# Designed miniproteins, single chains, part 97

Each design is a single chain, and the fold is of that chain. pLDDT is the mean over its residues in the fold that is shown.

## One batch from the design tools (miniprotein)

Design m3367
Fold by ESMFold2-Fast:
Formats: C-alpha cells, sequence, structure tokens
Structure m3367 (fold): chain A 87 residues (1-87)
C-alpha cells in the first residue's frame, strides 16, 4: 500500500470517501456511456448505467473503508471489461 492511500484513509471520513467514490464512478461511467452510444452499443450503455447504479447503492451501504474499497474494485473491474469490448 502506498503512503498516499494511507493518508486518504486517515484524513477522510467514511462518508467523505463514499462521496468521492460516487463522484468518480459517475464521471467514469458517463464517459463510457457516451463512448458506447457513439459506437451504437446501446446494450453496453444500459449495462454501464446498471453497474453504476448498483455500485452507488452498495457504496451507500458500506459500513467500513474495507467494504467501500471492495465495492469500488468490483465495479471498476466490470467497467474495465466493457471498456475493453468498446476499444
Amino acid sequence: MNPLELEVDNTYSLEELKERAIKGLEKGTAQLVALAEEKGRSDLAEEIKRISEEAKEKIKQAKTVEELTKVVHEAEGRLVLIQTELS
């Protein structure tokens, strides 16, 4: 683990980390949705939106930083697979 990640965990509340995670997820998914729509892949655009909504709900339900981190990593993994299909 790098020192910057440890500082984030020490400096930010769980609530603030959740807000940052949701904002990052929304920005990333908006870009992927636009790319999917540009390529005529409305099926992938809807999948990206579904992944984003599911992840946001799980982020809100996370009770620890560890749970939050796991949810974010799972969502990122799913989005990376879709991004690879769109490339």
Scores: mean pLDDT 78

Design m3368
Fold by ESMFold2-Fast:
Structure m3368 (fold): chain A 70 residues (1-70)
Amino acid sequence: MSNDEIIEKFSEEMQEIIDRAREEGKSVEEIIEELEALKKKYKEKYKDNPEIQEYLDYQLEIAKDALLSG
């Protein structure tokens, strides 16, 4: 799987988690916990890919900032 495919899949899964959690009335804290769990899963799967590791950390920071500032 290319880095672009990994990035696309991670972004899609993050958005799905956010959308579903909002529909279920989950708190921002619960959404963040689910996103952190997703990041941990991807970091374990792609542990030998430093570009993906950096991307995962960056995207979660952006998502957390957006969720906390809204």
Scores: mean pLDDT 83

Design m3369
Fold by ESMFold2-Fast:
Structure m3369 (fold): chain A 94 residues (1-94)
Amino acid sequence: SPEIEQLLEEIKELLREIAEKSEDEKLKNQMIGYIEMLDIIAKLDNLETQLKLLQDLLEGLDKYIEKYKDNPELVKKLEEIKKLVEQVIELLKK
């Protein structure tokens, strides 16, 4: 789906911006790991596996939102990424 491909590219761009601006090596490496996970998800032929991995990504984002709750700019970007991932999930269910 062109809409899903566009959303995935937007998600990866936001994850890359967090990674590039972060001085926290663990956060940087995790954002890069999420980009790699999204590339894997895009190549999968199994819808149930794609949805499971996207749900795992949402749970991971929630943990980072809680961990970095004292950084409102980072939280806002993570919440934006979360909303885009939720949109991908809804489009995949169609």
Scores: mean pLDDT 88

Design m3370
Fold by ESMFold2-Fast:
Structure m3370 (fold): chain A 90 residues (1-90)
Amino acid sequence: MSIEELAEEAIEEMKKLSADEALDKLEETVQKMVEKALKEGANPEEVKKVADEFRLKVEEIKENIKDEEEFIKALQEALKETAEKLKEVT
């Protein structure tokens, strides 16, 4: 499964989850995408930078978005952006 396929499957599953479950799925999926990028020879420093940017984005979403539907949508967008960035460094 590609990094993009991992992200797309998670985004689709998150539509059916609560905000808390969607957050857990997001973190699990990003960990799998990071591990895959590293196995495929991505630069570990670039991968860590992408992961750090993702963590900051998630914290910002948690603090600023109070509506559950908007929260899940923002998590899906963050996952898609992270997948695209990991593909660029792989």
Scores: mean pLDDT 84

Design m3371
Fold by ESMFold2-Fast:
Structure m3371 (fold): chain A 67 residues (1-67)
Amino acid sequence: APAPPTLDQLDEVGRIVADAIANSSSLEEFRERVRKEVKEKGLATDEQVDSFIRVAENGLATAAELR
């Protein structure tokens, strides 16, 4: 089974997501930025990244609709 991420890795993923939210103009750009950074840093498997992006993307979509 894939090893669970450490708290430090989760904190880094959180920073990547926050940066992506601040610097992305679309859900697609957000998805690409998060996937690229997390994958390059080896913080999660592709499946874990997909799951995480899906949850974060729903939040970003809601925020964008409220503008």
Scores: mean pLDDT 67

Design m3372
Fold by ESMFold2-Fast:
Structure m3372 (fold): chain A 73 residues (1-73)
Amino acid sequence: MAEETAKKIAEAVKGTPEYDLVKRALDVAVKTPGVTAENVGIAAAEVARSLGLSDETVQKILEAAGITEEQVR
C-alpha cells in the first residue's frame, strides 16, 4: 500500500529536475518502519527537505500523495 502511493508520487514528479533525489526520498520513506499509504507522502517530504530539495518539489510530493496542509499540521 505505501509502495503503491510512493509509485504514484514518483510518476507525478518524474519530469522535475530533482527527480533522482525524490526517488531517494521515496525509497527511504517506504523502508521506514511503520510507514503507511497515509504517511508515506509526509515521510518522503521530510526526507526531501533534509536532502535540500526545493519547497516546490516538496509541495509536489505532498500534492501527489493527496495531502493537504491541514493534514500535515
Scores: mean pLDDT 74

Design m3373
Fold by ESMFold2-Fast:
Structure m3373 (fold): chain A 68 residues (1-68)
Amino acid sequence: SLVDIIKEVIKSIPEETIKVEDLIKLLEEKGKQLGLSETQIGEMIGLLQNIIGDKKTVKKSELLKKLD
């Protein structure tokens, strides 16, 4: 699922405080590596934005908890 891809990318980040712009970039790169369409990548980013809102930074542990 797209949520599982988001979780995998977040877990790969060593820092506890994640910049949302960096996370979006990593999701775009991972989606391209997996052969996802631009539409599917956009849906994945939209799912993330619905969870985090307008925040510029998020805590890794809190974000993973919200994705469960």
Scores: mean pLDDT 83

Design m3374
Fold by ESMFold2-Fast:
Parts: C-alpha cells; sequence; structure tokens
Structure m3374 (fold): chain A 64 residues (1-64)
C-alpha cells in the first residue's frame, strides 16, 4: 500500500545519503496520519545524516 511505498522511498533516499529527503517524507506521512511510515522515514533520515532541524520537525509531527 501507500505506506509500504513511502518506506521503500525513504530507504532508497537514505541509501543515497539523502537524509533531508527522507526527513521531508517523514513530515508528509505524519500529516497524512501514517505514523508508522513517518516514524520509519524519520529513523532513516537520522541514520543518513539529514538536517537536524528538518528531522526534529518531522519527529514532533508524528509524536503529537
Amino acid sequence: GPGERARRAAEEAAKRGDGTAAAVAAHEWSLQGDREAARYAAEQARRAGGSDAVIATAERAWQA
């Protein structure tokens, strides 16, 4: 489903070292209510060294 596709996209972005793209995906999935996909994308973003500010924004969104 859509969550599965989002998780795969975040994983691919992280493999390319694009943590910021993964963090943006996490925020968007939080807004759509898919907390599991959002959390997974945020974890991948952090592992890939994405922007701390963007990651923090995404984490606040899915934790709320």
Scores: mean pLDDT 66

Design m3375
Fold by ESMFold2-Fast:
Structure m3375 (fold): chain A 90 residues (1-90)
Amino acid sequence: SLDEELRELIRKAEEAARRGQLTPEQAYVLGQLMAVLDEPVERISRFLRLLRDRPELVVAFSHGYQDTLDLGPLTDEQKRELIEQARELL
């Protein structure tokens, strides 16, 4: 399913974050992915702790999250475009 693909992309980015390899562009996309999946606050907080020493990544993540919330619910086509973009960045 699209949601399973989104969760796998989140997992890849968390691994990149743990290795200190996450870029601002990847962090922005992570914010989008977590907003689309309506991830619980506790899950988002755990992820943000991986970025605590890199404020630029927290800012990028927050922008991706907020921009996605401002769009409202995404269509399946928009989700597929986001998945493709995330795959190219991750």
Scores: mean pLDDT 85

Design m3376
Fold by ESMFold2-Fast:
Structure m3376 (fold): chain A 72 residues (1-72)
Amino acid sequence: KPVKELLEEAAKALEEGNKRKAAVYSTAAGILGNADNLPKKVRDLMIEGIKAALQGNYEKAKELLLEAAREA
């Protein structure tokens, strides 16, 4: 459940416009999720969410991270 909580916090940070905080929580979720060998679907959603954020598409990033959190 830590991965789910980190992804939810990352999405909240994006909603608040705090992109640095969102990046920290997203990175922590990615590291922990990979260590826990989460299902491929969850990892793919996390990666796509991070990619969207790197491209400045924060709305899409938020949606993808929340979907990953739901599946985690």
Scores: mean pLDDT 76

Design m3377
Fold by ESMFold2-Fast:
Structure m3377 (fold): chain A 99 residues (1-99)
Amino acid sequence: MEELRRVSEELLRRYEPAMQKLLAGDNEGAAAILKEITGKEVPLDPEEMKKAIFTDMLAEFLKSIKDKEKAEELLKEAKENLKSLTEEEIEALEKAVKE
C-alpha cells in the first residue's frame, strides 16, 4: 500500500503542470507537456486532454497494484464515474489490470 501512495503522488506531480495549463486556458501548453510525458500527439481539445491525463494516470496506477482483485474494483469504480470512456480506453485499462 505504501507503493500505491508513492505511485499516486508521482503521477499527480507528473501531470500537475499539464492540468495547471488546462485550468489557465493554455491548451497548447497543456498538449506540449502531455506529448512530452506520453510521447503521443494529443488533440488541442481540453476535454480530450483531460481524458488522456486521467486514462494514462489510471492505467499506470492499476499496473502498480499487485492485488489484481483491488485493481479490478478500482477499474469498475472508474467505469462508473467516467461514463465518457471509449471502448479503446476501457480495453487499455483492462490490459493494465491483467498485466
Scores: mean pLDDT 71

Design m3378
Fold by ESMFold2-Fast:
Structure m3378 (fold): chain A 75 residues (1-75)
Amino acid sequence: HMFPVAIAETDKEYTLEELIEQVRLLFENPEELRKKYSKDIKKVIMRAVLTREQAIELVKKLYELGYKNIIPTLP
């Protein structure tokens, strides 16, 4: 269940629900996530090897801290 995850900056602002769905898609079908969202990616700001649950927790924490212009993606 551990998967390489990147968090990237975007010009688009996603809701928390959208960010959580992007994490689910990343773990279930990462190629589909890349095809749908690759153009929104500006700059990778962190990389980690995480479980799905850890990736969801990370996205929630970043959102709570005001980082709304982000997207979970492949490294």
Scores: mean pLDDT 82

Design m3379
Fold by ESMFold2-Fast:
Structure m3379 (fold): chain A 76 residues (1-76)
Amino acid sequence: EIERKVLEAAAELAKKHGLTEAAELFEKAVDYLRKGDYETARKLAQKGEDLITKNASQEARRELLQTAREVGEKAL
């Protein structure tokens, strides 16, 4: 299961780091999740993460994952 709040936070963080393509993929993932298409949402989120891994350092990837974890924990 994918939480909208986590994907929205990931999109905003990607935009702040200039990773606009990854941000667009996360935003599309949120749209598909709202439609109930969880499989497509997961594929789009994974492609966004892959773009971050290829275009940003591992430090940027760690920051994104840490922020997503903190948002997820606070939402619960």
Scores: mean pLDDT 72

Design m3380
Fold by ESMFold2-Fast:
Structure m3380 (fold): chain A 86 residues (1-86)
Amino acid sequence: AAVEATGAVMGLLALGVELDSEALSEAALYVLKATADLAPEDAARIARRAFETARAAYEAGASPEEIAEAVRRTVDEELAAVRAAR
């Protein structure tokens, strides 16, 4: 739901602040913008997957720019899946 999606986006913003990365903050805003017109369930799922992708990349030692790119790719893939299911 909207609260769950907001939590995931806030998690991405917090990671961006922690890593002093504008690219990650921009990726978090991209998640928010990309999911704004979706059903709450789809928005929450996509936002959560984006956050999980960011955490996995961070744990793997990826740069903030690589993490931001992984987040954007995950969002784009999930959006394509939502459209294919319609």
Scores: mean pLDDT 78

Design m3381
Fold by ESMFold2-Fast:
Structure m3381 (fold): chain A 117 residues (1-117)
Amino acid sequence: AVEAVARATFTLAAETDTVTKTVTLRNAETGEPVATATVTAKATPTSVQVTVKFDKPLDILDARVVVGRPAADGSAEVLGVAEAPVITATSVEATVPLYRPLEAGETVTVLVALTLG
């Protein structure tokens, strides 16, 4: 199995922002491009709704969607992890529950990690 990752960084308001970014999904070990991913994120006070669409069908065995930011100690703070991503050959949809509300103008990173067959 191949692990592939994409990271999309957004500035989100908690209640109103829908942001879309196109990023490259890359093999986690080699860095080689696997697919183009269009990541759409919509924040609410309690969650981020994430939709990821790929430019080609992928054999997706597992998907993990994480929302994080830089922590005060210089590490990355995990704000939430998706509970049950919905996976198709061309998309991943996930609701990421947040352990705290996002602050206005806060910059967050959506990490999409896939296990491919």
Scores: mean pLDDT 80

Design m3382
Fold by ESMFold2-Fast:
Structure m3382 (fold): chain A 72 residues (1-72)
Amino acid sequence: MEELKEAIAAGDVERLKELALTSKDPEVQIEALFALYELGATEVAKEVAEKLLTSPDPRVQGAAFAILKRLE
């Protein structure tokens, strides 16, 4: 949680990408993905969202679909 907030505050795209792809907490994965989108890291957000479509968590899949739709 502190790590996610620190990465968002710093605009640390690489760290947010890592958290979105590897975090054990689906809420952290979702927030990191949305943070990438909000920071304007469009290509990274798209890459991460495409990978998260294979997540076993339906909330994470839903967030990925939402981001990909916004990036149309």
Scores: mean pLDDT 83

Design m3383
Fold by ESMFold2-Fast:
Structure m3383 (fold): chain A 57 residues (1-57)
Amino acid sequence: GMVSEEERKKALEGAKTLLREGFSPAVALAFVLANSPAMSREEAEAIVEEALKELGL
C-alpha cells in the first residue's frame, strides 16, 4: 500500500529499537506490520533488513 516517508522512518526506528533491546527480527517484523497496516509484508521485511544493516547485525 501507499506509506508516507514519516511512517517508514517511524517503522525503521521502532524496528531498530526492538532489535537493540534483544528482540528477534520476527518480533520487529510483527511490530512494523501491526503499526503500519498500509505497509505490505515485503516493505516491512525490507525495513527490518535495513534496521539489521544499520545496527551491524
Scores: mean pLDDT 82

Design m3384
Fold by ESMFold2-Fast:
Structure m3384 (fold): chain A 62 residues (1-62)
Amino acid sequence: GNKEVALKIATAMDIAGKKSVTKEQAIEMGEREFGLSKGQVNALFKKLGRKELTLDELLSLL
């Protein structure tokens, strides 16, 4: 679900030393680290109505 995708993106951000990501950056990082599809990442950003997400915002979804 969305929480699982959020956790994977947050973990990929932590590995990369990133505190904030655009949707495009989250797609690249999520695919590289966890094999997340573009559709899964896009669905999360659409659900939240955001163009950019911080690590703190992603962790707040957990």
Scores: mean pLDDT 83

Design m3385
Fold by ESMFold2-Fast:
Structure m3385 (fold): chain A 63 residues (1-63)
Amino acid sequence: GDAGLGAQAGGEGIKQGGTGEGARRGAEMHGPVGSDSGLAAIGGGQRGGKEGAEAAYRGAKEG
């Protein structure tokens, strides 16, 4: 793939996934209250964004 396109897509994924989507998904999964909701939001959002970054990094490496 094109390194520039991969890197840009990954960056956007981190922004989007690490922000609203992760927090919303965590709260939705655990519903009411608890540190579990916070942990899920952090893990879910960060993992989603991290996967995007990994894809972009791999694309950039492969060029």
Scores: mean pLDDT 48

Design m3386
Fold by ESMFold2-Fast:
Structure m3386 (fold): chain A 87 residues (1-87)
Amino acid sequence: SLQEQLQKIQQLVQEGTQAFLQGKQFVENKDIEGAQKQIDKLEQIIKQLEELKKQTKNPELQKLIDQVIESIKGAIKKLKEFIKKNE
């Protein structure tokens, strides 16, 4: 259902937010391996969102998924920049 798809997107957004925050904490603690694992989690969330996009023909839902994917890509970029600045 549309409601189940929206709930799944919201769950993936929450998981992505947690992964980003944990990744930042790992960088602050000089745990680059821990930070990289959080980047890997964010990349897996993108893959799950891309699969959800394939399962729907609703263009508004596809647009929402694309916006979430771009947001997570931005988070990955920021986390990689944060790693580089704290090396």
Scores: mean pLDDT 89

Design m3387
Fold by ESMFold2-Fast:
Structure m3387 (fold): chain A 64 residues (1-64)
Amino acid sequence: LEEAKKRADELIEQLLRDRASRDEILARTMRFVNELMETLSDKEVEELQVHLGERVGQLLAELE
């Protein structure tokens, strides 16, 4: 879970640096979670989704 959260943060920072569109940010983060759902427990997936939701929300607010 901690490594998954770290990778999520790295993905979000990379998307911000690349100035990815809203649609690209949402698509890339959804794909990331879907890939990890095969490896993580239901509780870990839920915690990761909450963490990503907060980070994506902050990113989208900064993008206009």
Scores: mean pLDDT 74

Design m3388
Fold by ESMFold2-Fast:
Structure m3388 (fold): chain A 58 residues (1-58)
Amino acid sequence: APVRYRVYDENGNLLGETTDPAEAARLAREAMERHGRVKLVMESADGTQEADVENEAA
């Protein structure tokens, strides 16, 4: 199924767009390391799902 992944930083800037879940996970990881928090958005034919990913460094 055609699924698109978008990765945003904590300020809402689009960092990358891909149809590959492995690339999306990598982009989110790199952004999380730089910004401490990112939003991963998954768009599919059945709807949109969002996940907030935070780096726990307290």
Scores: mean pLDDT 72

Design m3389
Fold by ESMFold2-Fast:
Structure m3389 (fold): chain A 66 residues (1-66)
Amino acid sequence: SKAERQAVYQAIIELGKEIEELLKSEDPEVREKARQMLQEVNDLMIRYTAGEISAQEFLERLEELR
């Protein structure tokens, strides 16, 4: 639905801001985790756009990255 697509979009924006802050960390381990999170978000976006996963599964998996 449009509401589900909106929720996915907002979640991506919110996590994107969090990842951006983590990438500024002086801790190389934190920066590495942020890079891994970014890759995982991109993979999840591709799968969601391809119809391989639901909006609910996307949101649940995205939350697991935090």
Scores: mean pLDDT 84

Design m3390
Fold by ESMFold2-Fast:
Structure m3390 (fold): chain A 94 residues (1-94)
Amino acid sequence: SLTATAEDVTSSSKEAELTMTLRAAPADRMALVTVKDLTSGRNVMLPTPAGQSLTASLKVTVDKNQTHEFEVTAVSADTGETRTATATGKVTIV
């Protein structure tokens, strides 16, 4: 299985960085991780993680206060199966 969480972020600029944490189930490693920002429609390919977890920084364009929804797709290195998880992060301009 795959889980994803994103942290809320506050920015004073038009670009903010969201921290996302990905975790695979025990003994299931991630490969070929892709993140889609469903709010903006942008795609980001993440580096192949070592082991069962990955922490990544995602750049998002900030034009207003809103919650960004992310869809994460990963291929299991152990089974070759594609797995999907979702995460949300609130972006606040100050």
Scores: mean pLDDT 71

Design m3391
Fold by ESMFold2-Fast:
Structure m3391 (fold): chain A 68 residues (1-68)
Amino acid sequence: SNQQAAQLYEQAARAKEAGDLDRAAQLAAEAGRLLGWSPEEIARHVEHVRTDPGAAETLREQAALVAS
């Protein structure tokens, strides 16, 4: 559900803030799968989560958007 995807994005943001890039990427990928994203879209999103220092803020914004 969108609420489950939002929860996963919140957890991914916390993992990113803690420096756990593998956990953040895994949780973001799970959220993308629940939202019906393609494997290619998920792969691009995961790369952004791993590499962008600002990704935690972006993940929280995505959580709020999806929960609405």
Scores: mean pLDDT 85

Design m3392
Fold by ESMFold2-Fast:
Formats: C-alpha cells, structure tokens, sequence
Structure m3392 (fold): chain A 85 residues (1-85)
C-alpha cells in the first residue's frame, strides 16, 4: 500500500540521518555513550526492531551530545521515526 511505502521511505531516511550522526560523532570524538546509543538505535531500525526503543536511544544520544549539528540531525531522525509508527 502507499502507506507502507511511505513508512519505508521515512525509515530509510531516518537510517541515513542516524548513520550521518554516528559518523559525525566518531569524527568529533563524542562520548562513548553517545556512540553506543547511536549504534544500538541504528541496529534496531535496520533490523526492523522496536522503533519506540530506537527513538528512546536516539533521545538519550541527543541529550548527551554537545554538538548542535548532531543534535539537529537526531531531532530530524526522531521526527521521521515517530511519523513511521
């Protein structure tokens, strides 16, 4: 259905944003906790796992991050995952 295709596109876009945030976090030397939360969230989203748990992990990463660009990217990824529910 168009609804299923729409949700898949939102999830695929969220995956790209989380991958970008993870790369930025690694390059900028963000805390190990930020990197771990991003890795766990990415694995859940890619595997078709618990979206609510993925959102929770991204919110934790966002709270601990000190980089405004990473925070903005995670805010967008969270919004896309909420819309995909």
Amino acid sequence: SMEEERKKKLIDEAITLIENALRAAQLLGESPEVIEYLKQALELVKSGGDIDKAIELLKKARELSTNPGIQATLDEAIKLLEEAK
Scores: mean pLDDT 90

Design m3393
Fold by ESMFold2-Fast:
Structure m3393 (fold): chain A 83 residues (1-83)
Amino acid sequence: MEEELKRSLEKVRELIDKARALLAQGTPEAIVEADVYVALALIQLTETKKFIEKNEVSPEIKKEYERLEAEVDRLTAEVDAAL
């Protein structure tokens, strides 16, 4: 279970990294693609949150989730500003 949650959070990180790389390209097409990756990261975080709420998880997993949630929120604002 904890390994599955760690993998889920790693997937969120990968989606964030892809969105940031696209946003850095600065073309309208890349910014639209970044928005898609941000949406995918939000979906993955939502699914991970439901799992965390249904199960008792380590403080490390909760902190990583909270950190990634904050990072996705910032990235969402950056992409929205660029659109």
Scores: mean pLDDT 82

Design m3394
Fold by ESMFold2-Fast:
Structure m3394 (fold): chain A 58 residues (1-58)
Amino acid sequence: SAREQAIAELRAFGQRVRELAAQQLEEARKDPSVADAAREGYDRLLAGVDALVAAAES
């Protein structure tokens, strides 16, 4: 169904964003001057991804 396709696409998009965020956070860990700010930003991004996946599953 269209709903099932939309859920699958949103979940795949969310996982791709999560993987990218994890890679960027690993790079941020190499520079202490940006590590804390980057971590907070990625925590917010990952929370947004989780919200999108939850909305898709509801």
Scores: mean pLDDT 76

Design m3395
Fold by ESMFold2-Fast:
Structure m3395 (fold): chain A 81 residues (1-81)
Amino acid sequence: AEAARAALKEYALKKYKEISELAAKEIESTDDIEKKKEIKKAVEEFVELANDAILNTDSEASAEAAKAEIDKAAEEVKKKI
């Protein structure tokens, strides 16, 4: 159980680094204040979702489900960029 959760945390961190870097570059390149707000909110929502998914992971099956949710949330952030 702990091994699955640890692997999921590592996976989520890699996704977070990826989307954070993309978000930072877009925020730096745009003068659209509303777009900057949307991107920041999307990243914050990703962090909340990832933390909740990790917290609710107690088995290999729940880890796979959580990974899918994290992937979907990362896609939503990328759509805002």
Scores: mean pLDDT 81

Design m3396
Fold by ESMFold2-Fast:
Structure m3396 (fold): chain A 57 residues (1-57)
Amino acid sequence: MEELLEEAARRGEEGGRIAVKAGYVSEDQIPVLAEAGRRAAEAKLAGDYGAGGFTEK
């Protein structure tokens, strides 16, 4: 299951790199976005959300 967390972090990094090229964020923000992605995936794996948890309001 750690591989899913790492993939979430990589997606955050890729998004951050694209955002840097577009001028939305600095390169220093890339690790922050990666960590945010990892934490979100970790919460889902813990069974807090399941599929579509964000939209269940």
Scores: mean pLDDT 66

Design m3397
Fold by ESMFold2-Fast:
Structure m3397 (fold): chain A 95 residues (1-95)
Amino acid sequence: SEYEEAVKIIGEIAKKIAKGEKLSEEEIKKAAEAFLTILLHATKEEDKLKALKEEIEYLKKLIEKLKKKGLDEQTIELLEALLEILEKKKKELEK
């Protein structure tokens, strides 16, 4: 299941963060893609575009707030990668 693999990926990335390990750019992208898979699995087909739009708006505000607080660069990079993947998926669903 793509969902089961995505949950496993998020768990592995979370363990690395908990150990203070720096993520590669590839691992950051993989984590963002896994999160998108989980979000879409939890959402009805008719509601997916609305859920993506709401999540994108929320993440934009969250990133701005966290940057003002001087949060670590890796956390901001993870959220920006997630935002990019959600924006791409939104454009695909709007076709």
Scores: mean pLDDT 80

Design m3398
Fold by ESMFold2-Fast:
Structure m3398 (fold): chain A 95 residues (1-95)
Amino acid sequence: MEKLREVALRAIELAEELGLDVAEAREHLALAEADPSPSARRRHLADALTDAMTAIARYIIREKLSDEEIEEIAKRLGVSVSTLRQWMEAVRARE
């Protein structure tokens, strides 16, 4: 879906601005653009989004960002604060 591509790209760009290594996410995005299969494209976009959002969530936790800073990141990504907090919880659950 177009929305998935937009969010994935915004997440990659924001992570790169923050100095985070999202080379794998960028590779997944490139694979999505090259693949003629809609299902394969969707999977690559989901992988790109997961990698980029995981990097951003780890950054938020590590830097102990305020609720206002988290809200601004969610706004820049075009996602809800609850969606961003779900990514943070998923990262915490893996540790």
Scores: mean pLDDT 84

Design m3399
Fold by ESMFold2-Fast:
Structure m3399 (fold): chain A 82 residues (1-82)
Amino acid sequence: SFKEVLIDALEKVIEAIKNGASEELVIKNLDDIIDALKSEKEKYPELVEKVIPLVEEAKKAVEKGDKKKAIEYLEKAKKEIE
């Protein structure tokens, strides 16, 4: 399902951050998740409205070098989907 794909994508980004992946790679993956969410807005409007802001806050945290905060926002995003 779309929710399962989205949770898997979020888990992979969390793992990448924990394993010291480059900021460029992490930001690219977060942007891909945001784009995927936007493409499903008509089918899952409530989910998209709740999750996009959390992924965008994670992206801002990554850009500031705050890995802990980025992971916290992505874990919150996963909870909204579950």
Scores: mean pLDDT 86

Design m3400
Fold by ESMFold2-Fast:
Structure m3400 (fold): chain A 89 residues (1-89)
Amino acid sequence: SELEERLRNTERIVNEDLPVILKNFESFSLEEQEKIIEAVDNAIVLLDKLIAEAEKKNAPQEMLDRLRALKEKFKAFRKEMEKKLEELK
């Protein structure tokens, strides 16, 4: 399904791409850092929408657990990025 494919792609981003972005966060310009945080915020909003849609469609508990786990991981990355951004001011 499209949702399962999007879920797998998002899990790849969280597990493979976001750790690399966070490690190299200070190497980006201030404008790029702010855009990355905005993109993470947008991903959290999209995950909230996907959770609501999945609940409405009575999706399997495993899928809901995966979506919620992804949201918490994005929130954790956002917190670390925001901390680094504040330390650069």
Scores: mean pLDDT 85

Design m3401
Fold by ESMFold2-Fast:
Structure m3401 (fold): chain A 90 residues (1-90)
Amino acid sequence: SLEDRIEGARINTERAVELISEVDKEAADILRQGSEEALRLIKEGNLEGAEEVLDKARSEALKHTKNEVARRIIDAVAKQLRGLIEAARG
């Protein structure tokens, strides 16, 4: 179900944020806040708002770190959440 997919994405995102925080705490905090808000908006059916919040959080997190591993994880989280937004549109 969509609810199961949202919960799975939440758990995966929390783990990703933990990994990023070991490298860059500011980038991790930005991604955590943006991802939590995006997941809330997806659950509420506000897919346009979720996309806007996610794009901003990704952009801001990437500005705060030059670490290649952290940047890769940020992109992976954004890609997963974008996929969830597209699944919710169907």
Scores: mean pLDDT 88

Design m3402
Fold by ESMFold2-Fast:
Structure m3402 (fold): chain A 80 residues (1-80)
Amino acid sequence: MAEEFYERARELIEKYLNGEISEEEALKREEELLKEIKEKGDKEAAAAVLKAVAEVARELGLIPLSEEEIEEKKKEVIEK
């Protein structure tokens, strides 16, 4: 389910930001997660990961995206 990938992405980002894992380990786990999504061809899972990343980046002030823009990006990934 796409929700599992959302949770995994969110957890990965949280652990990285909290200093629980190194940048190298974070990149490795991200690569694993992306490979699983590609193998399944699951656009909903890809959209869920994008949403998790965008929400965290917005919360940290790293990107000036609104909630509406995050939802539009999610739709873009699912539809294409």
Scores: mean pLDDT 70

